Designed miniproteins, single chains, continued (3). Designs and how they scored, part 33

Each design is a single chain, and the fold is of that chain. pLDDT is the mean over its residues in the fold that is shown.

## One batch from the design tools (miniprotein)

Design m9196
Fold by ESMFold2-Fast:
Structure m9196 (fold): chain A 80 residues (1-80)
Amino acid sequence: SPARQRLLALVEELKEKIENGEELSVDEITALYREMVALGREAGLPQEVLNLIKRAFAAVLEKDYETALKLLDEIIQRLR
């Protein structure tokens, strides 16, 4: 679905930014979280995947990038 493809692209972009040491503002993180959750719901993703997105963003906000990257990788595997 277009929503699933867009979500995958956004997750991969966020992962690349974190791996490159880019820090995002809280406002940018919050906006991206809202878009990813909306796309996940539109794509009909199960609640377990939506919960992975929520947990990944909590880790990003806490600057726990090791946990964030692991969760983003799991989301990518679920979307491929």
Scores: mean pLDDT 88

Design m9197
Fold by ESMFold2-Fast:
Structure m9197 (fold): chain A 93 residues (1-93)
Amino acid sequence: PSPAALAQYRADLPATLETARSLIEEAKNYLKKGTKEDYKKALRTAVAAMIASVGAMYLAELTGDEAGLQEARRLYEEAVKLIDEINEKIKKL
């Protein structure tokens, strides 16, 4: 990547990590409400969090940000766990 692209990726990484964290918390809030409609919203939001985490992993790898990569992997694992939990709740409805 060019120096300008690397600078942009370094700026985008913390914003993408914050987006993933925010989406995880939103999905958890929907999961707590316990209706079928809220579980569907939780699932869509958790999938969005997973996608944001993958984007953050990509940005962290491009910039050599080892701490950012570790955080992005942690958020990815949390989003995947939430997706599994939400799917189990939906199956029991």
Scores: mean pLDDT 88

Design m9198
Fold by ESMFold2-Fast:
Structure m9198 (fold): chain A 64 residues (1-64)
Amino acid sequence: GPTLTFRALKDYEAKSPDELSLKKGELLKATVLSPAVDGYVKVRLLDTGEVKWVPGDAVKPAGA
C-alpha cells in the first residue's frame, strides 16, 4: 500500500503489543499493508520498521 503521513484523530491505548498507541494530533509516517479488518488497519511504521495494527477510524492522511 501507499506510504503516507497520518494524523491521529483521537487518543487510543493499545490493548496488545501488536497494536499502536496514539495521542490525538500525533503524526506518524507509515506504509499501509492491508485493507481494514474488523475496523483495524495493518501498517508498517517508517521510523521503527515495526508492523502494528491501528484503528482505521483513529487516523487520517495528513493534509487531506
Scores: mean pLDDT 77

Design m9200
Fold by ESMFold2-Fast:
Structure m9200 (fold): chain A 60 residues (1-60)
Amino acid sequence: MEAQLQAEIDEAMGLIMRGIGLLLIRQGKLEEARRVAERLRELGYTEEAERVLEAVREAE
């Protein structure tokens, strides 16, 4: 029960951080979006980090 709740929280955190990264890209803050992606990768949200980095590259 607790392990399942923690997994859902971790998944939600990854999605929220991805959303923040995408919002920063929309505001032209590409350097800050790259930092969010790096943090996501360090926390183990590799797929979410990759999506943010891809969006940064497309916005350049």
Scores: mean pLDDT 79

Design m9201
Fold by ESMFold2-Fast:
Structure m9201 (fold): chain A 67 residues (1-67)
Amino acid sequence: NAELAAAGARAGAASGAAAGTGGGPVSTKYMLHQDGLLTEEGARAVGAAGAAGDAEAASKAWRQGAR
């Protein structure tokens, strides 16, 4: 709950800093969705994480909802 939200926010902040340099987080989220590696629930979670630039959160979400 609170720890999960804090972890997500921290991942987003770290990914945001990295994205400012290279933009990897957004690319990762796009590629996972484009390849159809995600279930419906995984795609939703990755979409939310990807919008925030959370590559780590996106990877975690797709693993849980991956085919």
Scores: mean pLDDT 50

Design m9202
Fold by ESMFold2-Fast:
Structure m9202 (fold): chain A 69 residues (1-69)
Amino acid sequence: SEELRKAIASLTPEQREELVKKIEELWEEMEKKLAELEEKRPLTPEEVFELADEMMKKLEEELKKLLEE
């Protein structure tokens, strides 16, 4: 989103590096969750979109925490 992009642009280089590491961790976690779900049952498109939305919200929360510090 535009708000997320603006917030990222306002970060220091150190905060951006920390955010990148957080994004990598979240992506790794989401991939593991997807693999586990695929083993148990087929995913619907809605469930995939819900997971992506959760990831984006979690990223926005992490960004907000960095800006508040």
Scores: mean pLDDT 74

Design m9203
Fold by ESMFold2-Fast:
Structure m9203 (fold): chain A 59 residues (1-59)
Amino acid sequence: AAEHALKAGEAAGAGDSKAAREHALKAVEQGGDPNHADAAAVAGAAGNRETMEREARKA
């Protein structure tokens, strides 16, 4: 879950919204918290890597 949440954030930061969504969904499918996976993607898109990594770890 955390690995896919981190990849969602990194993809969002790169501007790849499709890959970001696919990784966020994979995190949730693995029993991850959708709120933390979504927060990681939002932080990644904003360029806030510290928040992205923290939220991904909680997913």
Scores: mean pLDDT 76

Design m9204
Fold by ESMFold2-Fast:
Structure m9204 (fold): chain A 94 residues (1-94)
Amino acid sequence: SEEAKKYYEEGLKLFKEGKYEEAIEKFDEAIKLDPNFAEAYYNKGLVYWLLGKPEEALEDFEKAAELYEKKDPDSEKAKEARKKAEELKKILGL
């Protein structure tokens, strides 16, 4: 949706500015409007990782991987999101 994309782009801008908590709020608004917005989950996971919240980062990377894989399991985005989720599982001892 156009509104979801707008919130996502605002989140990306805030992320680039180092405003991590505000970026998460914008990604959450994008996800609320479009629950299949894989890019919003993926970037939210990156922000949680940078905030030192690996459990929240894992949940978001797993959701992003599932959504990317459902669309195209051979895509680079699907492989990258899955790799980040698996690396976090190892770090967390899961």
Scores: mean pLDDT 90

Design m9205
Fold by ESMFold2-Fast:
Structure m9205 (fold): chain A 57 residues (1-57)
Amino acid sequence: SAEEALRKRRIDAAVEMLKTQKLSPEEVARLAGFESLEEFEKALKDYYGKTLEEIQK
């Protein structure tokens, strides 16, 4: 769906920021348009099946 495509785009951009920029997870979540760090963490589990720590390694 359009909703799923938009959400995936946001999470993909956020993952790139986590890997390429030295930014906190809270700052990445904000810049990627997530309401909170908790929403960002849920999106990571939904789309990547991973925690923040696993994404950053």
Scores: mean pLDDT 78

Design m9206
Fold by ESMFold2-Fast:
Structure m9206 (fold): chain A 98 residues (1-98)
Amino acid sequence: MKELILKTNEYSRKLREAKSVEEAVEYTKLAVKYIRELAEKDPEAGIAALGNLVVSAAQASPENRKAALEVVLEGAKELTKEYPEMERALKFAEEALK
């Protein structure tokens, strides 16, 4: 479990440090992938990791922020079908994109 948590944190950090929108999108997709894997093993940890990713995306540079939040929104929509508790993170991402 620790390895997946570390991976989600690593890609959230890389998202914030991304040099381009393309890098920000790729790092956010990887973070969502590891959050899904984490949620399959530990739903509570997955929910917390998704919340942290939304905050990280919202705190990214203005150019990277929108692109990252759009990837988070897409991933959160898929995850909330299995984990209804993730709806709060989904709504936060939707609000942050306004």
Scores: mean pLDDT 82

Design m9207
Fold by ESMFold2-Fast:
Parts: C-alpha cells; structure tokens; sequence
Structure m9207 (fold): chain A 67 residues (1-67)
C-alpha cells in the first residue's frame, strides 16, 4: 500500500542521513524488504512501479557507498 512505500522512502532517507555504516546497512535492508513486499503483494501497477523505483534508488545508494 502507499503507507508501506512511504515507510520505505523514510528508511531510505534515514540511510542517506546516517554516518554509521551499520545503521546505514540496517536502514537499506529494511527499505528493500518493505519495497519487495509491496512488489510481491500489490495488485496496483502504479504502486508496483513506485516500489521498483525505490529498489533502484536503494541499489544506486548502496553502490555509491561501496565506491
């Protein structure tokens, strides 16, 4: 649902704001789980698209942090 996607976005922002690598990893992992649950259980194509966009942002941030 939209609330779950909003939660995933909040977790992603917490990951960006975190200076602790452990906290960052936890927030990214939680955001990824929430986005995957929406993608798996939502029947709304718009929510599925938003979940895919959030997952792409998580992957980009994770890659940047490893560079």
Amino acid sequence: DEKALKRARELLEKARASTDPFDREVYLTLARIVAHLVLKYSTDPELQKEAEEILAEIDRLDAELRA
Scores: mean pLDDT 80

Design m9208
Fold by ESMFold2-Fast:
Structure m9208 (fold): chain A 71 residues (1-71)
Amino acid sequence: AEAERYAALGREHFAAGDYEAAIQAYRNALGLDPDYAEAYAGLGEVYRAMGDDARAAALRARALAIDPTLP
């Protein structure tokens, strides 16, 4: 599905250190599926890597509210 494809692209950009491209890809995934918990979790990891711990925590909380089984 398209949302999963954009989330995969987000993970690839994050691994490459391209944080802005990763944010764009995860936002595209959420545009296609606003309840895609993994995309909120991935976006939170990007913000944590950028030093925005407050936004990272908020995004992780949103992901867990949608899917409580996330690690």
Scores: mean pLDDT 85

Design m9209
Fold by ESMFold2-Fast:
Structure m9209 (fold): chain A 68 residues (1-68)
Amino acid sequence: DELLKEMEEALEKLIANGRAVRAGQPAAPVSEEDFALARVYAELKANASMPEELQSEEEKKAIEKLKE
């Protein structure tokens, strides 16, 4: 699934960005489109009851930021 792959990549970018910001390191730029795709993917993962062990505390915070 082409869309699912793009959404997964977008979420990975956002998680990496969040980790970098948390660590005070330079963050890779995240486009508005990538942010929107990551948001939709995070919502799908939340509905699927994604296990917490697959997410670090920093990753979990990044996903919560998407939900606003």
Scores: mean pLDDT 65

Design m9210
Fold by ESMFold2-Fast:
Order: structure tokens, then C-alpha cells, then sequence
Structure m9210 (fold): chain A 94 residues (1-94)
């Protein structure tokens, strides 16, 4: 499965309001832009997250990129009302 298809599948499995999902994606995208400014500048939060996952897949393998995405989705499910911090994202990526 392509990473783009996998991302959309995992986002669709989130039983959260669309506004909550979009807010979390914006928070994650902002942190990723700060730490990975060398990635091609995508226009949307989804594109920024996808660019990061494709970068991970190239450097460390597609299965690791999918695992990282699974960890992000799990965090969002468990913390729907929490603001995502840089420390939270580092913990998710570990």
C-alpha cells in the first residue's frame, strides 16, 4: 500500500470530529516544518506529514514509516483534547 493511501486509511479510522483531526495535523505539520525544513515545502498539513513519512521510508524503510504513523494515530486517539508539543512528537517518533 502506498504511504499516501495508508495515511488516508489511518486518518479515516480516527473516530474524532474533523475539526479535531485537522487541528492535530496542523500542530504536527508545524513541528515537522521546524525540524525538517529541508523537505520540499508542501502547502497543506497532510502534504507536510506525507513528505516526512516518505523521507523516513527512504532513509529507514517503509515499514518504519508506517509504524511511526501508527504511533501518531494512536496518540491522537488517546489524547484528542491535548495540544501536541515537540516533546510529545519526539516520544511518538522513538
Amino acid sequence: MKLEEYLEKKLSELDLPKETVERHLEQIAAILKKHYPFLEKPKTPREQILAFLEYLAKEVGEEVAKKVLDNIIRYLKENPDKEITEEDLVKILS
Scores: mean pLDDT 78

Design m9211
Fold by ESMFold2-Fast:
Structure m9211 (fold): chain A 61 residues (1-61)
Amino acid sequence: TKELKKLILKLIALKLQEIGLQFELEQVKDSDPAKAKALEKEIKKLQKEIKKIEKEIKKLS
């Protein structure tokens, strides 16, 4: 369905964002603990959004 296609595209975009944030976390994890914690919080929020989209895709599949 058109809705399923939109959810899949959104999932791809969110997963690309997660990869970027994980890469940034790797760069700062040992040198800037405050920034690392902020990135971990951002990644966790993004992962919750990804799980919501995955659940919606599963319901429509």
Scores: mean pLDDT 85

Design m9212
Fold by ESMFold2-Fast:
Structure m9212 (fold): chain A 65 residues (1-65)
Amino acid sequence: DDALLAEAQALLAEAERAARAGDYATAGKLMHQADELARQLPPEQAAAIRARLDALDREGVRLVI
């Protein structure tokens, strides 16, 4: 579980970097991978990953505009 959490966090960090660079295709793929890992995590850890996915999705909208 700790290894899956660390992997999901790493994928989110890469997605955040890709989105800031304007690489939304890579950001979307990494967000999808992080979401898939979140489904294998305990509920409390999954909630933390989902909160970051929601924040990144909102940031993506602002960066596109």
Scores: mean pLDDT 77

Design m9213
Fold by ESMFold2-Fast:
Structure m9213 (fold): chain A 69 residues (1-69)
Amino acid sequence: MEDYEKAIELVKEAQKAYKEGNYEKAVELLEEAIRYLERATEKDPQYRKVLEEVKEWLKEVKEKLEESK
């Protein structure tokens, strides 16, 4: 499976975890997705926009996790 395809699968799982209120799992899945997107972006710069969008969403999920404590 290509790095980009794996990243998108992880993003979808993170969306599911987020909807269920499991912000810790969503953070873990998004951090893993970012690792795959970084590899994909090294091979093809066109994925940089998706990488930045996922990084921004990770920041928002981390803020919600912090507010929940």
Scores: mean pLDDT 82

Design m9214
Fold by ESMFold2-Fast:
Formats: structure tokens, C-alpha cells, sequence
Structure m9214 (fold): chain A 90 residues (1-90)
């Protein structure tokens, strides 16, 4: 697709995926409060990027990228809730 909106959405989704991965890594080992707080900020940034990607994908009418953005939003939201639960346990 030669649509610049789709291209921007895809770049945002790549960035969101990287942030989700970093958040998972920071929350997996016997995590400190500091590492969980860092993981939470990364997960929140991933959610923001995924939501922006969804907006751009919808503007472009690209149903495939819309589905990918919705999946990324769900992944980021689940990670945020998992990190919040771990923070409550500390």
C-alpha cells in the first residue's frame, strides 16, 4: 500500500510491539517496584501508539491494519493490568 497513513500506522505498531516486549521483560523476573513502574510507562506508551495507529488505519480504510492495531491495543491493555496487579502485590 502506497498510503502514507497506512505506512505511519504500521511504524507505530512496530514501535508499540517493541515497547510491549520491553514491558514484558521488565515485569518477568522477580521485579522491583522501579522495574514495574518502568514497565507500566512502556505499556502505556505502547497503548498510545497503538491507538494512534488505529485512528490512522481507520482514516485510510485499511481493514487489515485496523485489525492489527486493535490486537495491539488489547495486548497493551492486558499488560497494563498485569503490571498493576504486580504493583499491588508489593
Amino acid sequence: TDDPLVREALFLLVEASMLIMEGIVLSRYDPSKESLEEALEKAKEALEKARRALELAREAGDERTVREAEAEIEAAEKLIEEIKKKLEEL
Scores: mean pLDDT 88

Design m9215
Fold by ESMFold2-Fast:
Structure m9215 (fold): chain A 80 residues (1-80)
Amino acid sequence: MEVKIELSVDPSFREEVLAALRAAGLDVREENGKLVGTVQGDPIEIAKTIVRVANELGLAVSFSIKEVDGVTVISGRIFR
């Protein structure tokens, strides 16, 4: 299914998080100070990947999964 990702990330580690998420197979990019992307997959598995990547970098994640106009959206924040 189509999953939209929108993550707020502190500028001090945004580049590191972006690179790690891309290396984990998530096609995300920096846009307007956020990490955004559209990925095909299971929302729960995508969320698990985001949590794993953040934890491997010593960071925490707060997120929500919502359906908006038939599209699943993972929105959250990655922080220390």
Scores: mean pLDDT 84

Design m9216
Fold by ESMFold2-Fast:
Structure m9216 (fold): chain A 94 residues (1-94)
Amino acid sequence: MEEEIERKTKEAEEEGKKAAEAIVADATARMQKDPSLSTGEITRWVLEAGEKLVQDIKERFNHPKAEAAGKAAQSTALSEVARAALRQKAALAA
């Protein structure tokens, strides 16, 4: 029972991490294609994509720990996109 919960939690965390990495990659590509995109526009897009990620994990795993993992992945995607935006500006200045 605890092994099953741990397995599902780990699967949800791995799925969330993979989806968050995809969101970060897509946001980074979008910023590279259109450097005029505001931080607010990118943040809004990442939030919308992250909400879909949380909903997908919630529906697939139907467990509070899985929902928490999805929310953590959304938060990570937001933080990584902000860091990616800073790296892009630094790379363009170099």
Scores: mean pLDDT 74

Design m9217
Fold by ESMFold2-Fast:
Structure m9217 (fold): chain A 87 residues (1-87)
Amino acid sequence: MSVEEAEEVKARLEREAEELLELARKLNAPEEALELLEEAARLAREAGELLVEAVKTGSEELEKEALRLLGEALELLRRAQELIEEA
């Protein structure tokens, strides 16, 4: 993966997170779901930044940390989806 490819992944994660949060707000999602989506968006942004740094430095440790944060973001998205569907 190049630095340009990592920056594109970061930009895509940020855009998709914003679009999901905006859509949830338009659908009048429960406050708990919105809080989980905001936290997921934060973790996705951090993961994107760590991914870019990992590619720049060649650090496997930073890449693993980026994947860990992305995994946590996906779990929060799953929980938010359950709350929205049960509302």
Scores: mean pLDDT 82

Design m9218
Fold by ESMFold2-Fast:
Structure m9218 (fold): chain A 109 residues (1-109)
Amino acid sequence: DALAPRVDLALPGLSLEQARRLAEEVGAAEVRETDGEVLIHVEVPADWSEEELRAEAERYIARARALLEQVPDAEAARELVAEAERSPAPRAAVLAKLAYLLAQAELIQ
């Protein structure tokens, strides 16, 4: 599905508070914790143009790549960057921003 209206992601290693802040920053609808895994439900902005979403995706892909040079073991973030690069603009924007935030979290740890 090229224009999925939402993205559900499992984020291992993050606290519920950290995941809630990530969800808020990406405009997500909800955060859930089950069996030590945190799941984020992210809503894609329905009123953004493809051009705006593509610009957002490109910006976060570039930022995530710069951080990944400093945290080579951030495999989840690297996978999200790769998926964002091949995804349609709405999904790409969400994935790219999450990749950046995950790479940043790895750098802090």
Scores: mean pLDDT 69

Design m9219
Fold by ESMFold2-Fast:
Structure m9219 (fold): chain A 89 residues (1-89)
Amino acid sequence: SAREKAAEEESREVGGEALQAVQDAGQRLLSDDEIDKRAQDVKDRVYRLATTYEGLSKDEAEQYAQQFQDLFRAAALRARAEGEARRAA
């Protein structure tokens, strides 16, 4: 359906933007504020996707989005640490 196609396209876009933000954290050495802002953007988009396409309750969507925010923040911080190590070498 058109709705399933839209969900798939939005999921790919969110995933691609999250991956790019993790790469930016490592390559550009993003500040904590920049990482937090991008983590919030990921959370908001995942929440929207979960409520709009998956039909999750607000509480379930919030938990799901929070898990993705936490995973994104961890990945971005790790990428930045690896980027700092490469710059120091």
Scores: mean pLDDT 83

Design m9220
Fold by ESMFold2-Fast:
Structure m9220 (fold): chain A 65 residues (1-65)
Amino acid sequence: SEFQKEIMELQEEWSELLRKNADKALLQRLMDLLTQAQILYFKGADPEEIEKVIEEARKVLEELG
């Protein structure tokens, strides 16, 4: 449930950046990473694997703003 909340929060930030006409390539990479994190969470992957992908998504978010 904690990972699901983090992923949803990052998806909301992605949506806001899309409305602000942020960098298209970075937006695509952020969405790809968030999709990967959701798939890992749904499959019951190791928490460390999920967190690693979320950390990569946060780094892309920092590059966007």
Scores: mean pLDDT 85

Design m9221
Fold by ESMFold2-Fast:
Structure m9221 (fold): chain A 76 residues (1-76)
Amino acid sequence: LEELARRALEAARAGDVETANALVRELGEEAKKKGEFDYAAALAMRAGAELARELGAPQELVDQLEAQAAEAEARA
């Protein structure tokens, strides 16, 4: 799961939206097989927060994604 999230973030940073989307879907499918939805959600939200920060998104959005990630981690 962590490797898929990391690769998706790297693809997104490179502007490869198709690869990033494919990796996010694969992350979701692997999470289903393992019953690790909350953990996968936390990984995706943390990656999203990092990307949002790098792209200059409002701090409120970054904080929201980080809070949601922490909440999902607590449920995992």
Scores: mean pLDDT 76

Design m9222
Fold by ESMFold2-Fast:
Structure m9222 (fold): chain A 59 residues (1-59)
Amino acid sequence: KIEELEKQLKLHPDNADIYLELGEVYYEEGNKDKAKEYFQKALEIDPSNERAKKLLEEL
């Protein structure tokens, strides 16, 4: 899952949804530090992303 999303991110580096999905995958795996990094990147691209904001608040 992660490798496929990272591949998509290289093709579409400004797509906030891919960063959000990577953050969710890392969060589910228990890697809170990487999840936080990806959620922050999603918000840098799309500051109105409410899901990324909520997930960051839960970390």
Scores: mean pLDDT 79

Design m9223
Fold by ESMFold2-Fast:
Structure m9223 (fold): chain A 98 residues (1-98)
Amino acid sequence: MKELERKLGITLISAALLVIGDLIEAEMQGADPETIEGLRKILELVQEAIRAFDNGDYEKALEYLKEALEIAEKMGRTDVADAFRDAIKLVEELIKKK
């Protein structure tokens, strides 16, 4: 459904903005290199998920989002992890309605 696709697109962009904000704050506060690397990897995975979604490859988008969620959970980034859980649910609903 077009509404699910639009909702997923908004959720993915919102998740990307959260990660960008966290990354800017981490760099400004002089966070350890591991934290900065983790946030950069999450951002890379969200960008790949957005590309896969734009190409209609929902299974590939799901893979990238699940990997981003695992990293966010390991880093204790609960708000970012929650955004990825919401995006994953929307992708799974879209796959089921094929």
Scores: mean pLDDT 84

Design m9225
Fold by ESMFold2-Fast:
Structure m9225 (fold): chain A 80 residues (1-80)
Amino acid sequence: SPRAALLEEVDAFLAAVEAGELSLDEAKDRLSALHERAHAVIDDPAVRAQISAIVRDAYLADTPEAIAEGLRQIRALLES
């Protein structure tokens, strides 16, 4: 399903961030791309709004740790 594919993408992205495989700029670019895909895949406006808020906060915090935490929050929303 599109939601399952998005969850796999979140898991792969989180693993890459935690492994230090991405620069901060690369991680922020991937976060923006993930946000666009989440917007296309998630039909629940409340869940979309929560993901948008998480992405914004992670992006503005400007650290890999904040991006990893944001991805964990998105993962939890997609599993519910």
Scores: mean pLDDT 87

Design m9226
Fold by ESMFold2-Fast:
Structure m9226 (fold): chain A 63 residues (1-63)
Amino acid sequence: MTIISTDLTALSLVSYAKALIEKYKPKKPITIDLSHFTGLGVGLGPEEIERMIKEGDKTGKPQ
């Protein structure tokens, strides 16, 4: 499946996540990039992003 019209959604999620990081100011270094949302963007909503930032969960695949 190829979804091209979701590119703007991914950019919006990145901006939203950045605002939440500034609001909550987590002690952990959190880097939010388009690469995180390229695979997860379709499944992640604003609520899930906020939960991850608030709880300080790991985002993406660590390596």
Scores: mean pLDDT 54

Design m9227
Fold by ESMFold2-Fast:
Structure m9227 (fold): chain A 96 residues (1-96)
Amino acid sequence: LEEQARIGEKKAKEYEAQGKYRKAGLGYYALGRFYAEVLRDYERALEAYERAAELFLKAGDREGAARAYENAARAAEALGDRELAAEYRARAEELR
């Protein structure tokens, strides 16, 4: 399971290095979902969603970034950080 996450992260980094920001963002978004839904590792999920949002913004994909911030907020809530969750929800709303 974690080997699949490592391979996915490597591919996402390769896309980012090539300037393929939307593909890189999708890769980190999928990684975040894997950490949250399969491993229930909300700290790694939060980091992955934050990277996804930044990459979607570099790609001009405001809707993708908003979805990534919404999932980052959910991961922050799972970690007990309601303040951080509210901040990410506000960022998602600004993008719409």
Scores: mean pLDDT 87

Design m9228
Fold by ESMFold2-Fast:
Structure m9228 (fold): chain A 85 residues (1-85)
Amino acid sequence: SAEEEREKKLKEIEEEYQKKMAEIDAFVKDQKDLIAKRMELLRKRGAPEEKIQEMEKNMLKNLDAIAARKKQQLEEEYKKKLEEL
């Protein structure tokens, strides 16, 4: 009984972790699409290409930092839930 409950909780924790990880990956994909659209709009408005390239690079770097932080927080949450078992 107690072992079966532990197994169920472990599966739920793993499934939640995988689901939340997929949500972070989907968020990153959606943000990259929005960045690309923003860059296209700036080009259509006649913004200098060098400025567009710098802005895109900075936005992508910031997105990578946000994604890394979200994944780190998720990993810490996952470890805490495993320790509570």
Scores: mean pLDDT 89

Design m9230
Fold by ESMFold2-Fast:
Parts: C-alpha cells; structure tokens; sequence
Structure m9230 (fold): chain A 73 residues (1-73)
C-alpha cells in the first residue's frame, strides 16, 4: 500500500513537471502511468490530468474516453 502510494505520487510529480515545461506528451504519459498504479480518488485525479494533457495535444477522443473512466470512479 505505502509503496504504491509513493509510486503514484512520484508519477504524478513527473507528469506535473512535464506539464510545467510544456511537454504535454510526457505529461499525458506519466499521468496515465499514475492512473494505472492508482485507485479511487487518486486514479480519478490522474485520469483527469491525463485528459487535460491530451486535449492540449488535440487528442479529444482519447481525452473524452479518460474523462468517462474518471466519472465511473
């Protein structure tokens, strides 16, 4: 449990760093990795952050799919 929580936090941090430097492909990749490792509210947040990054890339269909997954949590 604790190890998973640390992994999720590190992946979310990596996604945030890529987002801040304008690398939305990197941001989406790491937020999706965080979502894969996460459960519940953290997974929902990671999916929503990945969707936002995908929207910045013009990948609206992929972003919508992730938003629907987040809504089911």
Amino acid sequence: SLMREVEVAMLEMAGSVYERIGDYEGAAEYYLKAAEAAEGEEKKIALENAAKALEKLGKYEEAEKLRKEAEEI
Scores: mean pLDDT 87

Design m9231
Fold by ESMFold2-Fast:
Structure m9231 (fold): chain A 88 residues (1-88)
Amino acid sequence: SPLLEKLLKELEEEYERVKEEISRALAELPQEEARKRVEELLEEFEKFAEELLKEAKEKNLKEEDLKKLEEKIKELLEELKKLLGIPK
């Protein structure tokens, strides 16, 4: 659906932004500052994903498409956590 395609694109764009910012923080900041920044970035991504799911539900996205969006969110969160060496 056009709505699912739009939401998946927005989700993937935010994922790439957060991933790049995490990588930058880990490379450029002292350890304690990097940890805090990464925690903030993970929270930002989770909040963004929650708002996308709310929008999808409010716009009556089909159940099959909603499940695809939820599965993509879970996949991307696991990939971000993997960048930190956090197990799945």
Scores: mean pLDDT 83

